Designed miniproteins, single chains, continued (4). Designs and how they scored, part 17

Each design is a single chain, and the fold is of that chain. pLDDT is the mean over its residues in the fold that is shown.

## One batch from the design tools (miniprotein)

Design m12603
Fold by ESMFold2-Fast:
Structure m12603 (fold): chain A 87 residues (1-87)
Amino acid sequence: AAVTVSVPAEVTVREGETATITSTASGDSATFDIRWFLNGRLVAEARNATSGTLTIEGATRADSGEVRAIATDALGGGAVGVSRLTV
């Protein structure tokens, strides 16, 4: 694939702590649009980026679940990285 996305496979935090999930995109494009979905909800975006960080301050048990980082480029390429958040 022309686009590669990396995210940590699992992130575990305690209630009230800050969770951070960093995504890095690489490929044939110089920059990417990165979108983060927490349990299917769009929670963060980074545009014209090669990396970005999703930050969840004061994490609660309701924030537990699947984080998807979707990177797309101007050449029509895309990739998805999946992380599991446990609170």
Scores: mean pLDDT 81

Design m12604
Fold by ESMFold2-Fast:
Structure m12604 (fold): chain A 74 residues (1-74)
Amino acid sequence: SLAADLARYERERDETIAADPALREQIELVERLLARLAAGEITPAEAARLLLEAVAKKHKAPQEELERALAEWE
Protein backbone atom coordinates (compact mmCIF):
# COMPACT_ATOMS: atom_id res chain seq x y z
CA SER A 1 0.00 0.00 0.00
CA LEU A 2 1.05 3.63 -0.40
CA ALA A 3 1.02 4.07 3.40
CA ALA A 4 3.38 1.09 3.84
CA ASP A 5 5.66 2.41 1.07
CA LEU A 6 5.74 5.86 2.71
CA ALA A 7 6.53 4.33 6.13
CA ARG A 8 9.40 2.36 4.57
CA TYR A 9 10.67 5.51 2.84
CA GLU A 10 10.56 7.46 6.13
CA ARG A 11 12.60 4.73 7.90
CA GLU A 12 15.20 4.61 5.10
CA ARG A 13 15.28 8.44 5.05
CA ASP A 14 16.00 8.57 8.79
CA GLU A 15 18.67 5.85 8.50
CA THR A 16 20.35 7.67 5.58
CA ILE A 17 20.40 11.01 7.44
CA ALA A 18 21.70 9.29 10.61
CA ALA A 19 24.57 7.78 8.58
CA ASP A 20 25.32 11.10 6.80
CA PRO A 21 23.57 14.15 8.29
CA ALA A 22 24.92 16.34 5.44
CA LEU A 23 22.45 14.60 3.09
CA ARG A 24 19.41 16.16 4.87
CA GLU A 25 19.32 19.22 2.59
CA GLN A 26 19.64 17.08 -0.55
CA ILE A 27 16.89 14.70 0.63
CA GLU A 28 14.59 17.64 1.44
CA LEU A 29 15.19 19.10 -2.05
CA VAL A 30 14.24 15.78 -3.68
CA GLU A 31 11.14 15.56 -1.43
CA ARG A 32 10.03 19.08 -2.47
CA LEU A 33 10.48 18.25 -6.17
CA LEU A 34 8.53 14.98 -5.79
CA ALA A 35 5.71 16.84 -3.99
CA ARG A 36 5.52 19.42 -6.80
CA LEU A 37 5.55 16.63 -9.40
CA ALA A 38 2.74 14.79 -7.57
CA ALA A 39 0.71 18.04 -7.41
CA GLY A 40 1.07 18.47 -11.20
CA GLU A 41 3.00 21.76 -10.77
CA ILE A 42 5.98 20.50 -12.82
CA THR A 43 6.65 17.78 -15.39
CA PRO A 44 9.09 14.88 -14.83
CA ALA A 45 11.48 16.54 -17.31
CA GLU A 46 11.31 19.87 -15.44
CA ALA A 47 11.85 18.10 -12.09
CA ALA A 48 14.97 16.39 -13.48
CA ARG A 49 16.27 19.71 -14.83
CA LEU A 50 15.73 21.51 -11.50
CA LEU A 51 17.54 18.70 -9.64
CA LEU A 52 20.51 18.87 -12.04
CA GLU A 53 20.63 22.68 -11.73
CA ALA A 54 20.63 22.43 -7.90
CA VAL A 55 23.50 19.90 -8.00
CA ALA A 56 25.49 22.11 -10.41
CA LYS A 57 24.85 25.22 -8.29
CA LYS A 58 25.99 23.46 -5.10
CA HIS A 59 29.33 22.52 -6.72
CA LYS A 60 29.86 26.04 -8.17
CA ALA A 61 28.30 28.26 -5.51
CA PRO A 62 30.56 31.24 -4.75
CA GLN A 63 31.63 31.77 -1.13
CA GLU A 64 29.51 34.95 -0.91
CA GLU A 65 26.28 33.04 -1.68
CA LEU A 66 27.08 30.50 1.04
CA GLU A 67 27.77 33.28 3.58
CA ARG A 68 24.46 34.99 2.73
CA ALA A 69 22.57 31.69 3.11
CA LEU A 70 24.14 31.09 6.54
CA ALA A 71 23.22 34.64 7.67
CA GLU A 72 19.55 33.96 6.77
CA TRP A 73 19.46 31.13 9.34
CA GLU A 74 20.28 33.45 12.28
Scores: mean pLDDT 69

Design m12605
Fold by ESMFold2-Fast:
Structure m12605 (fold): chain A 96 residues (1-96)
Amino acid sequence: MNEEEREVLFAEVEATMLLIKAIISLHVADKYKDKDPEKAIQSYEDAIRYAEEAIRLVQEALERLGPHPGLENTLAAAQSLLDEARKKLEEIKKKL
């Protein structure tokens, strides 16, 4: 029981750090989308990568440890971020 709770906490912390990195990358991309499209594309791709890593980590934790509200909330947030970053990346590519 104590080891499982510790594993949930570690997964939540690691996934949250990846989400923060994805949010930062998305913000950087939004800032540069009109000024430097190449930098914006790279930053959207970084946001996608971090969000995908967060999703994988949380899904693996949920499969192994079972349902946990914190992990499920982090998964939903990561999926939302991934969808937003992918849509914005396609929009900038269409304007080039």
Scores: mean pLDDT 86

Design m12606
Fold by ESMFold2-Fast:
Parts: sequence; C-alpha cells; structure tokens
Structure m12606 (fold): chain A 70 residues (1-70)
Amino acid sequence: SIEEARKEEEEALKKAEELAKEVAEFAKKSTREEALKLAEEKAKELEKEDPFKGAITLSAMKAAIVKVDE
C-alpha cells in the first residue's frame, strides 16, 4: 500500500531530523570534525538497512553541523 510506504518514509525523515539535532548538539560540545565522523558512522549503519535512509540522514546531519558554525 502507498499509505504504508509513505508512513515508513515519514518515520525515516523524523528519525533523520532527530539524529541531525543530536549531532548538532554534539558539535557544540566537541569539534566539527568529531561531529562529522559521528554523522558518517550513523549514516553508514542506516545505509546498510536502507540506502535512502542513509543518504537523507547523512545530508540532514551535515547540514545541521554546518548551521552550528553560523
């Protein structure tokens, strides 16, 4: 069902947003490099489950880390 697939995608996006927020908070308490490494590690774990989730999560986390420097 399209509805079921849409709900799974919506949950994946929410999870990506939560991880992005977590990594941004981590960047404030550590270094940008450490935060980027954490983001890449988390994205690789998700990529093994679903390449779409991995890609979207990595993108969101990197964007959040960049905003911390602003």
Scores: mean pLDDT 77

Design m12607
Fold by ESMFold2-Fast:
Structure m12607 (fold): chain A 70 residues (1-70)
Amino acid sequence: SKEEKIVEKTLEDLRRLAAGLPPDHRQRLLAEAEEIVKKFKEAKDPLEKTIYLMQLVALQAEAELLRRRA
């Protein structure tokens, strides 16, 4: 689905950003991303899927912000 492709791309972008961060930030962000992706896959309600997708995008934005402050 379109949403699944967005999730996969966002996760890939997040992993790339996290790779450039200190180990503590990288570990936390990747663990949170994996939990969000798991919840997205388990969710059957389209609105719940949208919420988890938004959470993943917010996490990517946090990773980008941490990169800019490093």
Scores: mean pLDDT 87

Design m12609
Fold by ESMFold2-Fast:
Structure m12609 (fold): chain A 57 residues (1-57)
Amino acid sequence: KKKEEELEKWFKEFQEKQKELDRIAASGTPEQRQKALDEKNKLIEEAAKKFEEFMKS
């Protein structure tokens, strides 16, 4: 239960960041879109690590 609540809170934060990056990717310059894509990939890597942490902790 407690892990679920923490995961939910983190997931909301993750969605917020992902939406910001998607906005940049949709409306930014080619350079901004490339940076946004790179940041999004980094965010996904962090998400995978977070899931492992919540599953194992």
Scores: mean pLDDT 77

Design m12610
Fold by ESMFold2-Fast:
Structure m12610 (fold): chain A 81 residues (1-81)
Amino acid sequence: AGQALLNKGKELEKAGDFEAAGAAYAQAGEEYEKSGDFNAAGDAYNNAGKAYLKAGQATKGAAHALQGIGLRLEAGDTADL
């Protein structure tokens, strides 16, 4: 489930494994996106982007951060809020 992957990402960040944390957050985002939870998916992809940037993976980090922004905008349009 997406929440388990988010928790895994947080533990990997605490361990300093930012590349593995980014991968776990990206997987959480994909699971939330598949379930239609675009807000949770956007948050997970943003966390993946931040983790990849800390790992020195600037291109991968930027790509995931932009995906997170897009999904949050999609969620906002759907919510009319």
Scores: mean pLDDT 76

Design m12611
Fold by ESMFold2-Fast:
Structure m12611 (fold): chain A 78 residues (1-78)
Amino acid sequence: MSREEAERLARGVLEGGEGAIELARKLHEEGRTEQAIEGLRLAAREAEEAARTAESEAVRRAAREAAERAREELKEIE
């Protein structure tokens, strides 16, 4: 459950889902902090990988921005 939820959150961030970051904050507010942290860390790692490996410059830029947002939220929640 928690890992599956974290992976769903990470996928949402990578796909440009602003709501995925908001979901992480909501999980933290509900006391599900470990799930929020796990999801944001996974999102940051996957976004950083996509920023380096994606064939499209537009996708690389979006992935880099997603990684930055995930890291900012992670720092706030931790």
Scores: mean pLDDT 70

Design m12612
Fold by ESMFold2-Fast:
Structure m12612 (fold): chain A 72 residues (1-72)
Amino acid sequence: MTPEQVFDELVEIQKTGGLEAAREKERELADAGLFSNPLSREILRKGITGLELAEKLNYPKEVIEQLKKAAE
């Protein structure tokens, strides 16, 4: 699984199950050794939210706007 695919999954989990569900999934994926990219590990270590992850990874503007609306 690529870092982008992992973050897409985490963003989707945050939209449906909230921040805590996304963080639990992040920990499971990290424990399984699925994060080979140093940037992905740094993002996880800092506890960045799904919205912040999407912005950091330069997701399309439309996706970021959808996440902002979901957070309201």
Scores: mean pLDDT 60

Design m12613
Fold by ESMFold2-Fast:
Structure m12613 (fold): chain A 82 residues (1-82)
Amino acid sequence: MRIEELYERGMEAIRRGDREAARRAAEELIRIGDEAEAAGDLDTAIEAYEKAGEIYEKLGDREKALEAEVRAGMLRIQQALS
C-alpha cells in the first residue's frame, strides 16, 4: 500500500511550493486507482482517486479534481449496488 505515502508526499510538495512534484504524486495515484479498478479492487481504487482529487484541488486544477471525484463516486455507486 503506497497511497498514503504518495498522498503525504504530494501534500508536502504543495506546502513547499513544488507544484511539479505534487502533480507527479497525483498522477501516480490516478495510475494506482486505474490499476486497482481494472483488478476489481474498488476500495483501493476509490481511495487512490479521492487522494489524487485532493491534491489536484490544492493545486487549483479543478478539472482534474472533478475527474477524480467522479471516478471515485461512480465506483462507490457500483460498490453499493453489488
Scores: mean pLDDT 86

Design m12614
Fold by ESMFold2-Fast:
Structure m12614 (fold): chain A 80 residues (1-80)
Amino acid sequence: SVVEEVAAVIREVLAAHTDGDVILDEAARRVYAILSRVLSPERTKAIVQAMARVLEEGLAAGLSDEELVARVVEVVERGL
């Protein structure tokens, strides 16, 4: 599913990078590419912006990788 693809991408990005700015940029770009295949540009942008905000806040709060993945998945599912 699209949600499973997003979860896999976020997990991969978090495992590959430690810099928050790099994580946010890579996550936004890759999730946008996934969602743009099935959603309108407006819906894709809205979900990616909401996801990026939650990911940025979670990183700043020191959440674990799995907590970050779970929060991103919740935002994407809510936006679908």
Scores: mean pLDDT 88

Design m12615
Fold by ESMFold2-Fast:
Structure m12615 (fold): chain A 65 residues (1-65)
Amino acid sequence: AEENLKKAREHLKKAREAVEAGDYQTAADHFLKALGYADKLPEEEAEKVKQEVMDFALEVNRRLA
């Protein structure tokens, strides 16, 4: 079942929307949920989700620096 991947991607999408809106707390909550679903994925798919979270974390850090 692709359910965990779908949920991870939905949370990544909501995190992106929150970052765009400047709502970093909501973005962080959605990133944590996406990572939770990623832990249930095969290693290859989990790595892609974690990479997207890392990319957004770097973007947020850059904006807050």
Scores: mean pLDDT 77

Design m12616
Fold by ESMFold2-Fast:
Parts: structure tokens; sequence; C-alpha cells
Structure m12616 (fold): chain A 58 residues (1-58)
């Protein structure tokens, strides 16, 4: 969970720096983590939760 939380924070930070809103950045992080979940690395619920927590901490 912690590794995916840090990755979500990085994705959100990069998207915001590119001029996207926090909501848009959060959607990008969810999509990237969900892509990894489909590869069997984590559950979809954990991927979504990690992205939402990352957005709240930023």
Amino acid sequence: VKEFLEEAKRIIREAVEEGKSLDEATKIAIEELMRKAKQGKISEGVAKLAALIAAQEL
C-alpha cells in the first residue's frame, strides 16, 4: 500500500505541475494504479484508495 501511495502522490504532483486540476490529477493516478491492478500487482480497491488518500494528503 505505501509504495502505491507514494507513486500516486508523484503522479498527482506531476499532473498538477502540467496545469491539471487536483480532480483531474487524481483521475490520472487512479487510471495508472488501476492499470497495475489489472496486471495482478494489487487489488482495484487498494489502487483507488491509495489515489484518494494521496489526493487528500496533498
Scores: mean pLDDT 77

Design m12617
Fold by ESMFold2-Fast:
Structure m12617 (fold): chain A 87 residues (1-87)
Amino acid sequence: SEVEELFLYWLQTVFGLDEETAKEVYELFKKGDKKGIQKILNEKGALNEDMKSEEKAYELLEKIYKFSEALVNPDLEERQKVREELA
């Protein structure tokens, strides 16, 4: 899935995770395992002060996932808009 590939890319880029850890976080995200996500991100040193809460870490992942969905949207106008915001 292009959405999955972009989400994994953002996890690696934003949190500095390796590919295997990013995949593990994605599986926990699909399950809604907020505690498991916090534990892994904390063990990797990826959490800043704003993300130490289980809820805040999960909310940030939800935003990244929605952004990834927007980037692969088949609507050309929506994809163009997001690309312009990234340029």
Scores: mean pLDDT 75

Design m12618
Fold by ESMFold2-Fast:
Order: structure tokens, then sequence, then C-alpha cells
Structure m12618 (fold): chain A 87 residues (1-87)
């Protein structure tokens, strides 16, 4: 799972853009994309993939997506992380 934390809720257009951009960067379509409101008043956008994505590839994709969200939608990106089971 790839996650982006933002100060404000994303528009449907920003979510759709994130989905398409992730497909372009990773070559894999996310199984689901959903936003969750966090207890601290921020919002987390989650991209769930059926395939394993290499950590460095995932981190580079998140960096690019976060930058594009900030530049095109004026979204304040607070954090990004890759949710995977650390062995």
Amino acid sequence: ILSIVTENSLSDEAIDYTKELSKEILGIEPKSVYEVGLTNGTYQLNLLFDEEIEKDVALNALKQIGKELQEKFNVKVLDTYVGFKVK
C-alpha cells in the first residue's frame, strides 16, 4: 500500500489524477484508491496494489505524485509512506 498524507481532503479530480499518474509511473493499476480522515484532522490517500512493488520504486513514485499534487492542485503534502510487512 502507498500512502500520501495531506492537510485537506483531496478533490475527486486530484484522486483520479493520482490514480492515473501512479499507473503511468509504476506500470501497474492500483486495485483501489481511497481517502481516510485521520484523528489529527489530516487526510490519508491510500493506493492498494495486488502486485508487490519494489520499495525504491514505490518511494520514487510517491515523491513524484506528492510533487504533482502540490504543483497542479495546490495540495499541501505532509507525509508519504509505503505500508509493507517488514521482515
Scores: mean pLDDT 79

Design m12619
Fold by ESMFold2-Fast:
Structure m12619 (fold): chain A 90 residues (1-90)
Amino acid sequence: MAEARRREEIERLLAEAERYAREAERLLEAVEAGDLSKLDEAVEAARRAAEAAARAAELRGDEEEAALGRRLAERAREMIEERLRALAEE
């Protein structure tokens, strides 16, 4: 049964990663629209999505999932940082 339990844990982590990634996207849309109050929540959601995806990949030995999670987190951070820098300059 260890294999079934491992798969279930991986599925839970992947579902969590997808949930946080989706939340980060929605929060980023609000930030792009000018609601900077959601900035910290967007960054945190993206980070948690990446961490959950990386953990799932480690359990599977599949680095592709970890790379996907990291790309989502990096994209969210870059968009937020670029937006904040543009606002600070104007």
Scores: mean pLDDT 72

Design m12620
Fold by ESMFold2-Fast:
Structure m12620 (fold): chain A 75 residues (1-75)
Amino acid sequence: MMSKEKIEKIAEMVKKRLLEQGYSEETAEKLAEVVRVILESGDLGPGIALAKKLGLSNEELMEALRLAQEAVAEL
C-alpha cells in the first residue's frame, strides 16, 4: 500500500509541476487535492466526483493524473 507520506509528496510534486505549466495557484491546489483522494482510495471514482464538485475540467484532471503517474515513477 502507498504510504500517506508518499501520497502527500506526490500531491506536492503535481502542484509544483502544474504551477510550472502556468496553472493558477487555486487550480493547482484543487488538482493536487483530487490526486491525493485518488491515491488514498486507489480508485478514480472519488477523484472524479471531487473534481466535478470543485469545477475542474476533464482536461485539467487528465493532466494532473499524467503528472501524478510521472511522480510515482520518480519515487
Scores: mean pLDDT 84

Design m12621
Fold by ESMFold2-Fast:
Order: sequence, then structure tokens, then C-alpha cells
Structure m12621 (fold): chain A 81 residues (1-81)
Amino acid sequence: DEEELKKRIEELEKRIEELEEEARKHPDDPNAQNALFLLEEARKRLEKAKEYLKQGNLEMAKKYIEAAETLIELAEELLNS
């Protein structure tokens, strides 16, 4: 439901912040720079998810949340490389 999707967005935003802090500890690492780019893309996906939630379009909100989650997972893999 809408409340669950809002909670998922908040949890993913927190995860993005944690990964951004980790990436910024390695400014000369190309993997860290690529991770930051993916995290910026994830933030934009979550912004769209919030707009769809505001419109009551839960299906599109969920799609953008899932897209952001995939980008976050890819960023995490890069930081663990």
C-alpha cells in the first residue's frame, strides 16, 4: 500500500546516503566515482516514485522504487570491488 511504499523510499534514501559516505572516503577510486553516479540516478528514480505516490499511482511508484533498488545494489557491488 501507499504507507509501505513510502517506508521503502525512506529506507532506500537512507541506504543511498550511507553508500555515498562510503564512496566519498575513496575519491581516487574509479569504482567509487561510478557508484556515486549510480546513486545519483537512484535518487532521481526515487523522486519520480514520490511524484507517482502523490498522484495515487502505486503501480508506477513501485516500478521506480524497484529501479532505484537495482541501481543501489549495483553501486554497492562496485564499492565492494
Scores: mean pLDDT 89

Design m12622
Fold by ESMFold2-Fast:
Structure m12622 (fold): chain A 75 residues (1-75)
Amino acid sequence: SAAEEERRRRLEIEILAGVVHIMAAVLRTVGLREPPPNLELVERARELAREAERRLAREDREGLERLREELLELL
């Protein structure tokens, strides 16, 4: 049913957003642990996490996939 497809789609987007948040947290930790701390990388990670929240709120799966790719390139 359309309701079942909608629930599955929402769950898939929520899982993707969770993955992006974990990757952003890793990137932030890497930046904090660089000697000296890479504050630009830390701020970039925070911006990417905020953008993930915005794209999740819009159910923008393609936008979240692009954020995942960007984070993968930065890691």
Scores: mean pLDDT 86

Design m12623
Fold by ESMFold2-Fast:
Structure m12623 (fold): chain A 80 residues (1-80)
Amino acid sequence: SKEEIINEVKQKLAEIEAEIDRLMEKYSFEEVLKHYSLLLAKLSNEIDKKITDPEVRKEVLDIRRKAGNELLAKILEKYK
């Protein structure tokens, strides 16, 4: 269902945030930003490949975009 797809993407975004939180404890801004970009690009590619319904894909990409922006803001604040 649409709700199951949305929940799966939200779970994957939470896992990405947790990974970035771990990396921010040990690594430089540049290394964290590189991992941020790679993890979110991988998720976007999975969304495009697996979600065939264009309306569901659009909603999921909007969720991913918002979460990505919030995570980027968190990274920028950490390394101020």
Scores: mean pLDDT 87

Design m12624
Fold by ESMFold2-Fast:
Structure m12624 (fold): chain A 75 residues (1-75)
Amino acid sequence: SEAERLLEEARRLLTQADEYDSKGEKNKAIELYRKALEKATEAMRLAQKEGDFDLEVEAAVIAIEAATRLKVLES
């Protein structure tokens, strides 16, 4: 589904963001965390419309992880 594609994209972006974050490349990490949050939020919206609660929860976890790291890095 479209929600599944967006969730997979969000997971890839989150993994890439974590790699840059671990290397101290703060600006690149922020960019990728923002993209991960955007894709995860869209996946949540689509999963909710489709009634796929499991996918909605998985996307929510990614969104929370990305948002939490952004709050730390942008502070």
Scores: mean pLDDT 89

Design m12625
Fold by ESMFold2-Fast:
Structure m12625 (fold): chain A 63 residues (1-63)
Amino acid sequence: SLSERSIQLGQDILRLMAENLAKQAEKEGDKELAEEIRRLIKEGKEPEAVGLAMDRFLKELLE
């Protein structure tokens, strides 16, 4: 089983990724996406925040 430290490190990495993705969304002018990412972070839903940001960025890259 994973140690509690390893689980917490994973959560900290996801939070950092989500925060950086929110900043990137703001730089691109997508304030709505940035606000939604930060809302999910506040709710402890960092994996969902990262997933939302990646889905939107991939759609922009593929279209």
Scores: mean pLDDT 80

Design m12626
Fold by ESMFold2-Fast:
Structure m12626 (fold): chain A 89 residues (1-89)
Amino acid sequence: MSEELIELAEKLAEEARRHIEKAREALRQGDVEEARKHLLEAEVHLGLLHILLGVAKLLGEEEAAKHIEELIEELERELAELREELARL
């Protein structure tokens, strides 16, 4: 259970990071609409990570919960930077 939760969380975090990178690439090309679309997709994956964190805590899976919290903190920092870049447009 714990290992499966961590593995799923890592896959969700990886998808979020791919969307963040695609959003930055779209911004470099001046495609603000595409960048906003990828930002939304990354935020959806972050939301799914928060749901997984809740599940891990409910099940008493302390190691998984800690790992998921660390992934969330990293993604929230990257998304805050991306939101700031978009807000300057």
Scores: mean pLDDT 87

Design m12627
Fold by ESMFold2-Fast:
Structure m12627 (fold): chain A 55 residues (1-55)
Amino acid sequence: SNREGAEKGLEAAKAASTAAAQIAGAWDARVMAEIAGDKELEEEATKLLEEARAK
């Protein structure tokens, strides 16, 4: 499901060793969370995306 996809994508993004991979994973996770209507996951993915972009 989109929610499970968002959760797994977010975990993969957190585990990624490069900023580019973290940005891509966090963006995909945010989109999937948004489609699933999970606001907490969307917020968490957005926060990770902002942190990865700041690196």
Scores: mean pLDDT 79

Design m12628
Fold by ESMFold2-Fast:
Structure m12628 (fold): chain A 61 residues (1-61)
Amino acid sequence: SEELEKYKKWLENFKKILEQRHGKEYADKKVKEIEDFLEKLAEQRPDYSPLLKALVEERKK
């Protein structure tokens, strides 16, 4: 999914910025919090956005 690819690329860039400013442990924690939040939102409202639908479909594979 194009939406999933864009999301993963954004997360990688965000993680690198956080690592530079706050260190790897903090960056890993924040990225996981964002991923967990979006996965929960996707389970509740997969039809709300193409990204949320893509996250549910990826989890089922």
Scores: mean pLDDT 76

Design m12629
Fold by ESMFold2-Fast:
Structure m12629 (fold): chain A 88 residues (1-88)
Amino acid sequence: SRSQREGELIRDGLLKLIEAKRAFEEGRYEEAKKLALEAARLFLESGHALEGAAEALDLAAEALEKLGKTEEARELREEAERLRREAE
């Protein structure tokens, strides 16, 4: 069902976000970025987890800042803010 699929996507997104946070804490910034972007995609596919997607994009941006990619980080932060404005 749609509800079951949505819940599964949100669960998988949360698991990826947890993995991304751990990678970030361990200094694995490239991996943290990749995992956080995967989490954001899963949340967006669910159709209702816009705040979760925004949190994941902010983490990816923070990882990019650690990698010296400040312009790419700014673009992700702007996207995260856009998603938060769209959240109900």
Scores: mean pLDDT 90

Design m12630
Fold by ESMFold2-Fast:
Structure m12630 (fold): chain A 56 residues (1-56)
Amino acid sequence: LSEKEKQGIKNALAKLPELSDRGAVAVLGAAGKELGVEVRAETKEQAEEQLRKLLE
């Protein structure tokens, strides 16, 4: 991941507490599309876990 992509994921993680499950899943989906990776989540907690894994 580039520095800009990592910053984008960090910004998404910062927003997650303010989002619904549906909103968090949408944010994860957008990040996965941008990075060209398959992502799948049904809850805010699952979306947070997958976003953290993308930062590695």
Scores: mean pLDDT 77

Design m12631
Fold by ESMFold2-Fast:
Structure m12631 (fold): chain A 75 residues (1-75)
Amino acid sequence: MKELEEILERARELLKEIIELAKKLPSVTKSIGEILRAIGLLLDIELAVKKGNLEEAKKLLKELEELLEELKKEL
């Protein structure tokens, strides 16, 4: 349970960072698209956590972390 709680907390922190970086993108369409992608991943992580699926939650968290790194490269 604790690992799932830590994943969810980390995912929420990543979403906040992604929103802040997405706001700095030159295209509003691109900013909205990246924010929606991040929100979708967070919702999937929350569902995996509710189901107690640690492996799926870790996989989705990694995808969210990769999205943050992609945004950093675009800036």
Scores: mean pLDDT 84

Design m12632
Fold by ESMFold2-Fast:
Structure m12632 (fold): chain A 56 residues (1-56)
Amino acid sequence: MLTEEDLEKAKELSKETGLSLESVKYALKVAKERGIEVETVEDLFEALRLAAEEEG
C-alpha cells in the first residue's frame, strides 16, 4: 500500500522522467513488495524493469 509520502514522490518522479503517474505508482508498489527502496530516478528505472517482469 502506498503512503502519502510515496504518492508525493511518485508525482515528482513522474514530472522528472516524463513517465505517467500510474506507471511510477505501479513501479513503487512493486519495489515496496520486493523490499527495494526507490530514492533516485535510477532506482525507479530498476523498479520499472521488475514491474514489467511481474506483468509478464
Scores: mean pLDDT 77

Design m12633
Fold by ESMFold2-Fast:
Structure m12633 (fold): chain A 67 residues (1-67)
Amino acid sequence: SLEEAKKYKEKGEELYKEGKYEEAMEEYNKAIEILEKLIAAGEDVEEALKLEIEVSVNLLKVAVAQV
């Protein structure tokens, strides 16, 4: 499911580039949900934590862009 989280992150990044901030946020939140489940299960924890940090930074970028 780490690959699924990566796909949602990539989708969110594409939507962000298109100025679709609300849709980008939705995709990033889907990635976070998957990553939190992996961390709670003790699966791919190091990679999941790294990816969650990256997605969280992207969510902050969306918040700043929306003013």
Scores: mean pLDDT 83

Design m12634
Fold by ESMFold2-Fast:
Parts: structure tokens; sequence; C-alpha cells
Structure m12634 (fold): chain A 87 residues (1-87)
């Protein structure tokens, strides 16, 4: 259902936020992920795919900015793949 997909997408993006906080990622990356988590919570069924697409792009940017940390990249890639499945 839409509500199940929405809850899963929110949980995945909140995991990305926690990872960014724990690893001390750039404040701009952390802020973008937090804003997208808020947008997901507010998204209608019609808006949901576009917000998930934006979240995937934000995670792609986080991956690029942490390219020198393979463990962080692997965790972010897992979250990205899960968001792609929900979309």
Amino acid sequence: SFEEKKREAIELLERAVRLAEERGMDPLVLDELRQLAKLLKEATEEQFPAVVDAAILAIDRAIAENADNPETVAELEELRERLEEIR
C-alpha cells in the first residue's frame, strides 16, 4: 500500500540522517537529508515518487562526498537500493 511504502521510505531516509550524524558528514548533506525526510512525511500519494527520486539523488550526493570511506558508501548504497525498490 502507499502508506506502507511511505513509512518504509521515511525509515530509510531517517537511517540516512542518523548515519550522516554519526559519521560527521557535511552539515549541508545532513540538512538536505533532514529536509527530505520532512518532505516524505508531508507527501501525498501523487507527490511521493518525486520526493523519493529527490531522496535517492541526495543519497547519491552523500555517497560522492564520502567516496573515501567505503563502509559509509556501502551503507548508503544499501539505503539507496531499498528506496529504488519502494519507488
Scores: mean pLDDT 87

Design m12635
Fold by ESMFold2-Fast:
Structure m12635 (fold): chain A 85 residues (1-85)
Amino acid sequence: SAKEMLENPEKYTVTELAEKAKELAEKGDYKTAAELYEIAAEKALENKEYGVAAKLYEKAGEYYEKAGDYEKAEEYRKKAEELRK
C-alpha cells in the first residue's frame, strides 16, 4: 500500500516508489503521488543517481502543485534544477 511505502521507503526500490506514485496520480491522489515521488527522488539522490533524482523531484513538484501545495512545488522544482547544474 502507499501508506506502507511512505512509512517504510527503505523496503522499496526507486522504481517501485515511482510506479506507485504514477498509479496514484492517474487516480487523482496528487498529494500521496507527490510524497512518493519526493521519497523516490531522495532515494535516487542517496544512490548518486542525480539525473533520476532530478526527474523525480520535477514529478514531485508537478503533483504538489496539482495538490495545491505551491510552496513544496517550488521547493522540489528548485532541487531538480540544482541537480542539473
Scores: mean pLDDT 89

Design m12636
Fold by ESMFold2-Fast:
Structure m12636 (fold): chain A 72 residues (1-72)
Amino acid sequence: MAEVEAEGERRLAEFRAASRDASREEVLQLAQRVVNEFTDLVDSDKSLSPEEKAALLGRFHARLAAEVAALL
């Protein structure tokens, strides 16, 4: 759990860095890639319950949406 949450934060930080000089379209494309990659990471983690996976993905999507809104 904590490791996956830390990886999510790391990926959000990388998204922010990559988005610094990016166009609006590039920001949206980066956001979609980041959400897809994190979803795959969570889905592949056999130690997480379905409930934990849903909660992690929900929180990550909310945070990424806030980051995108702050950039656009």
Scores: mean pLDDT 82

Design m12638
Fold by ESMFold2-Fast:
Structure m12638 (fold): chain A 53 residues (1-53)
Amino acid sequence: LLERQERLVLLLGEDPDRVFTQRELAERLGVSVGTVSRVVAALEARGARLPVR
């Protein structure tokens, strides 16, 4: 999960003005939408706010 969290943060950092859907992130990271949902939830539990819908 840590590696996936890092990749998600890097991906969001590439386009700071863009809001991504969980589906778009899943396709770009090569994982399931459920995996993206878990990664986003884990980061938000640590106090992060992410531009993800």
Scores: mean pLDDT 71

Design m12639
Fold by ESMFold2-Fast:
Order: structure tokens, then sequence, then C-alpha cells
Structure m12639 (fold): chain A 56 residues (1-56)
């Protein structure tokens, strides 16, 4: 079963490669900083929403 963050990334990938790439980069940063899966998933949802508003 995928983690909560992995599920958010899967959804981003289905929507746009550019959004997915941005979300993956942020997920790596947050993982290195020791964030929990739930916190990473929450931040990724915000990153995806911002990318949509930017037209990615």
Amino acid sequence: MLSEADKVLDEAKKESESIFERAVRRAIELTQRGYSDSEIAKELKEVIERARKEGL
C-alpha cells in the first residue's frame, strides 16, 4: 500500500508531468528535513495547488 504522500504524488502525475516534478522535488526536501508522511502529503497538496495557479 502506498504512503499518504505517495498517493498525492500519484494523483499529481496523472494531472501533469510539470506538477509531478515540482511535487517530487518538494517531497525529497521534506523527507531530508525529517517531516512525517502526513505533513509531507499536506505540503504537497499546497505545492500542487500553487502549480495549478501558475498554469503548469
Scores: mean pLDDT 79

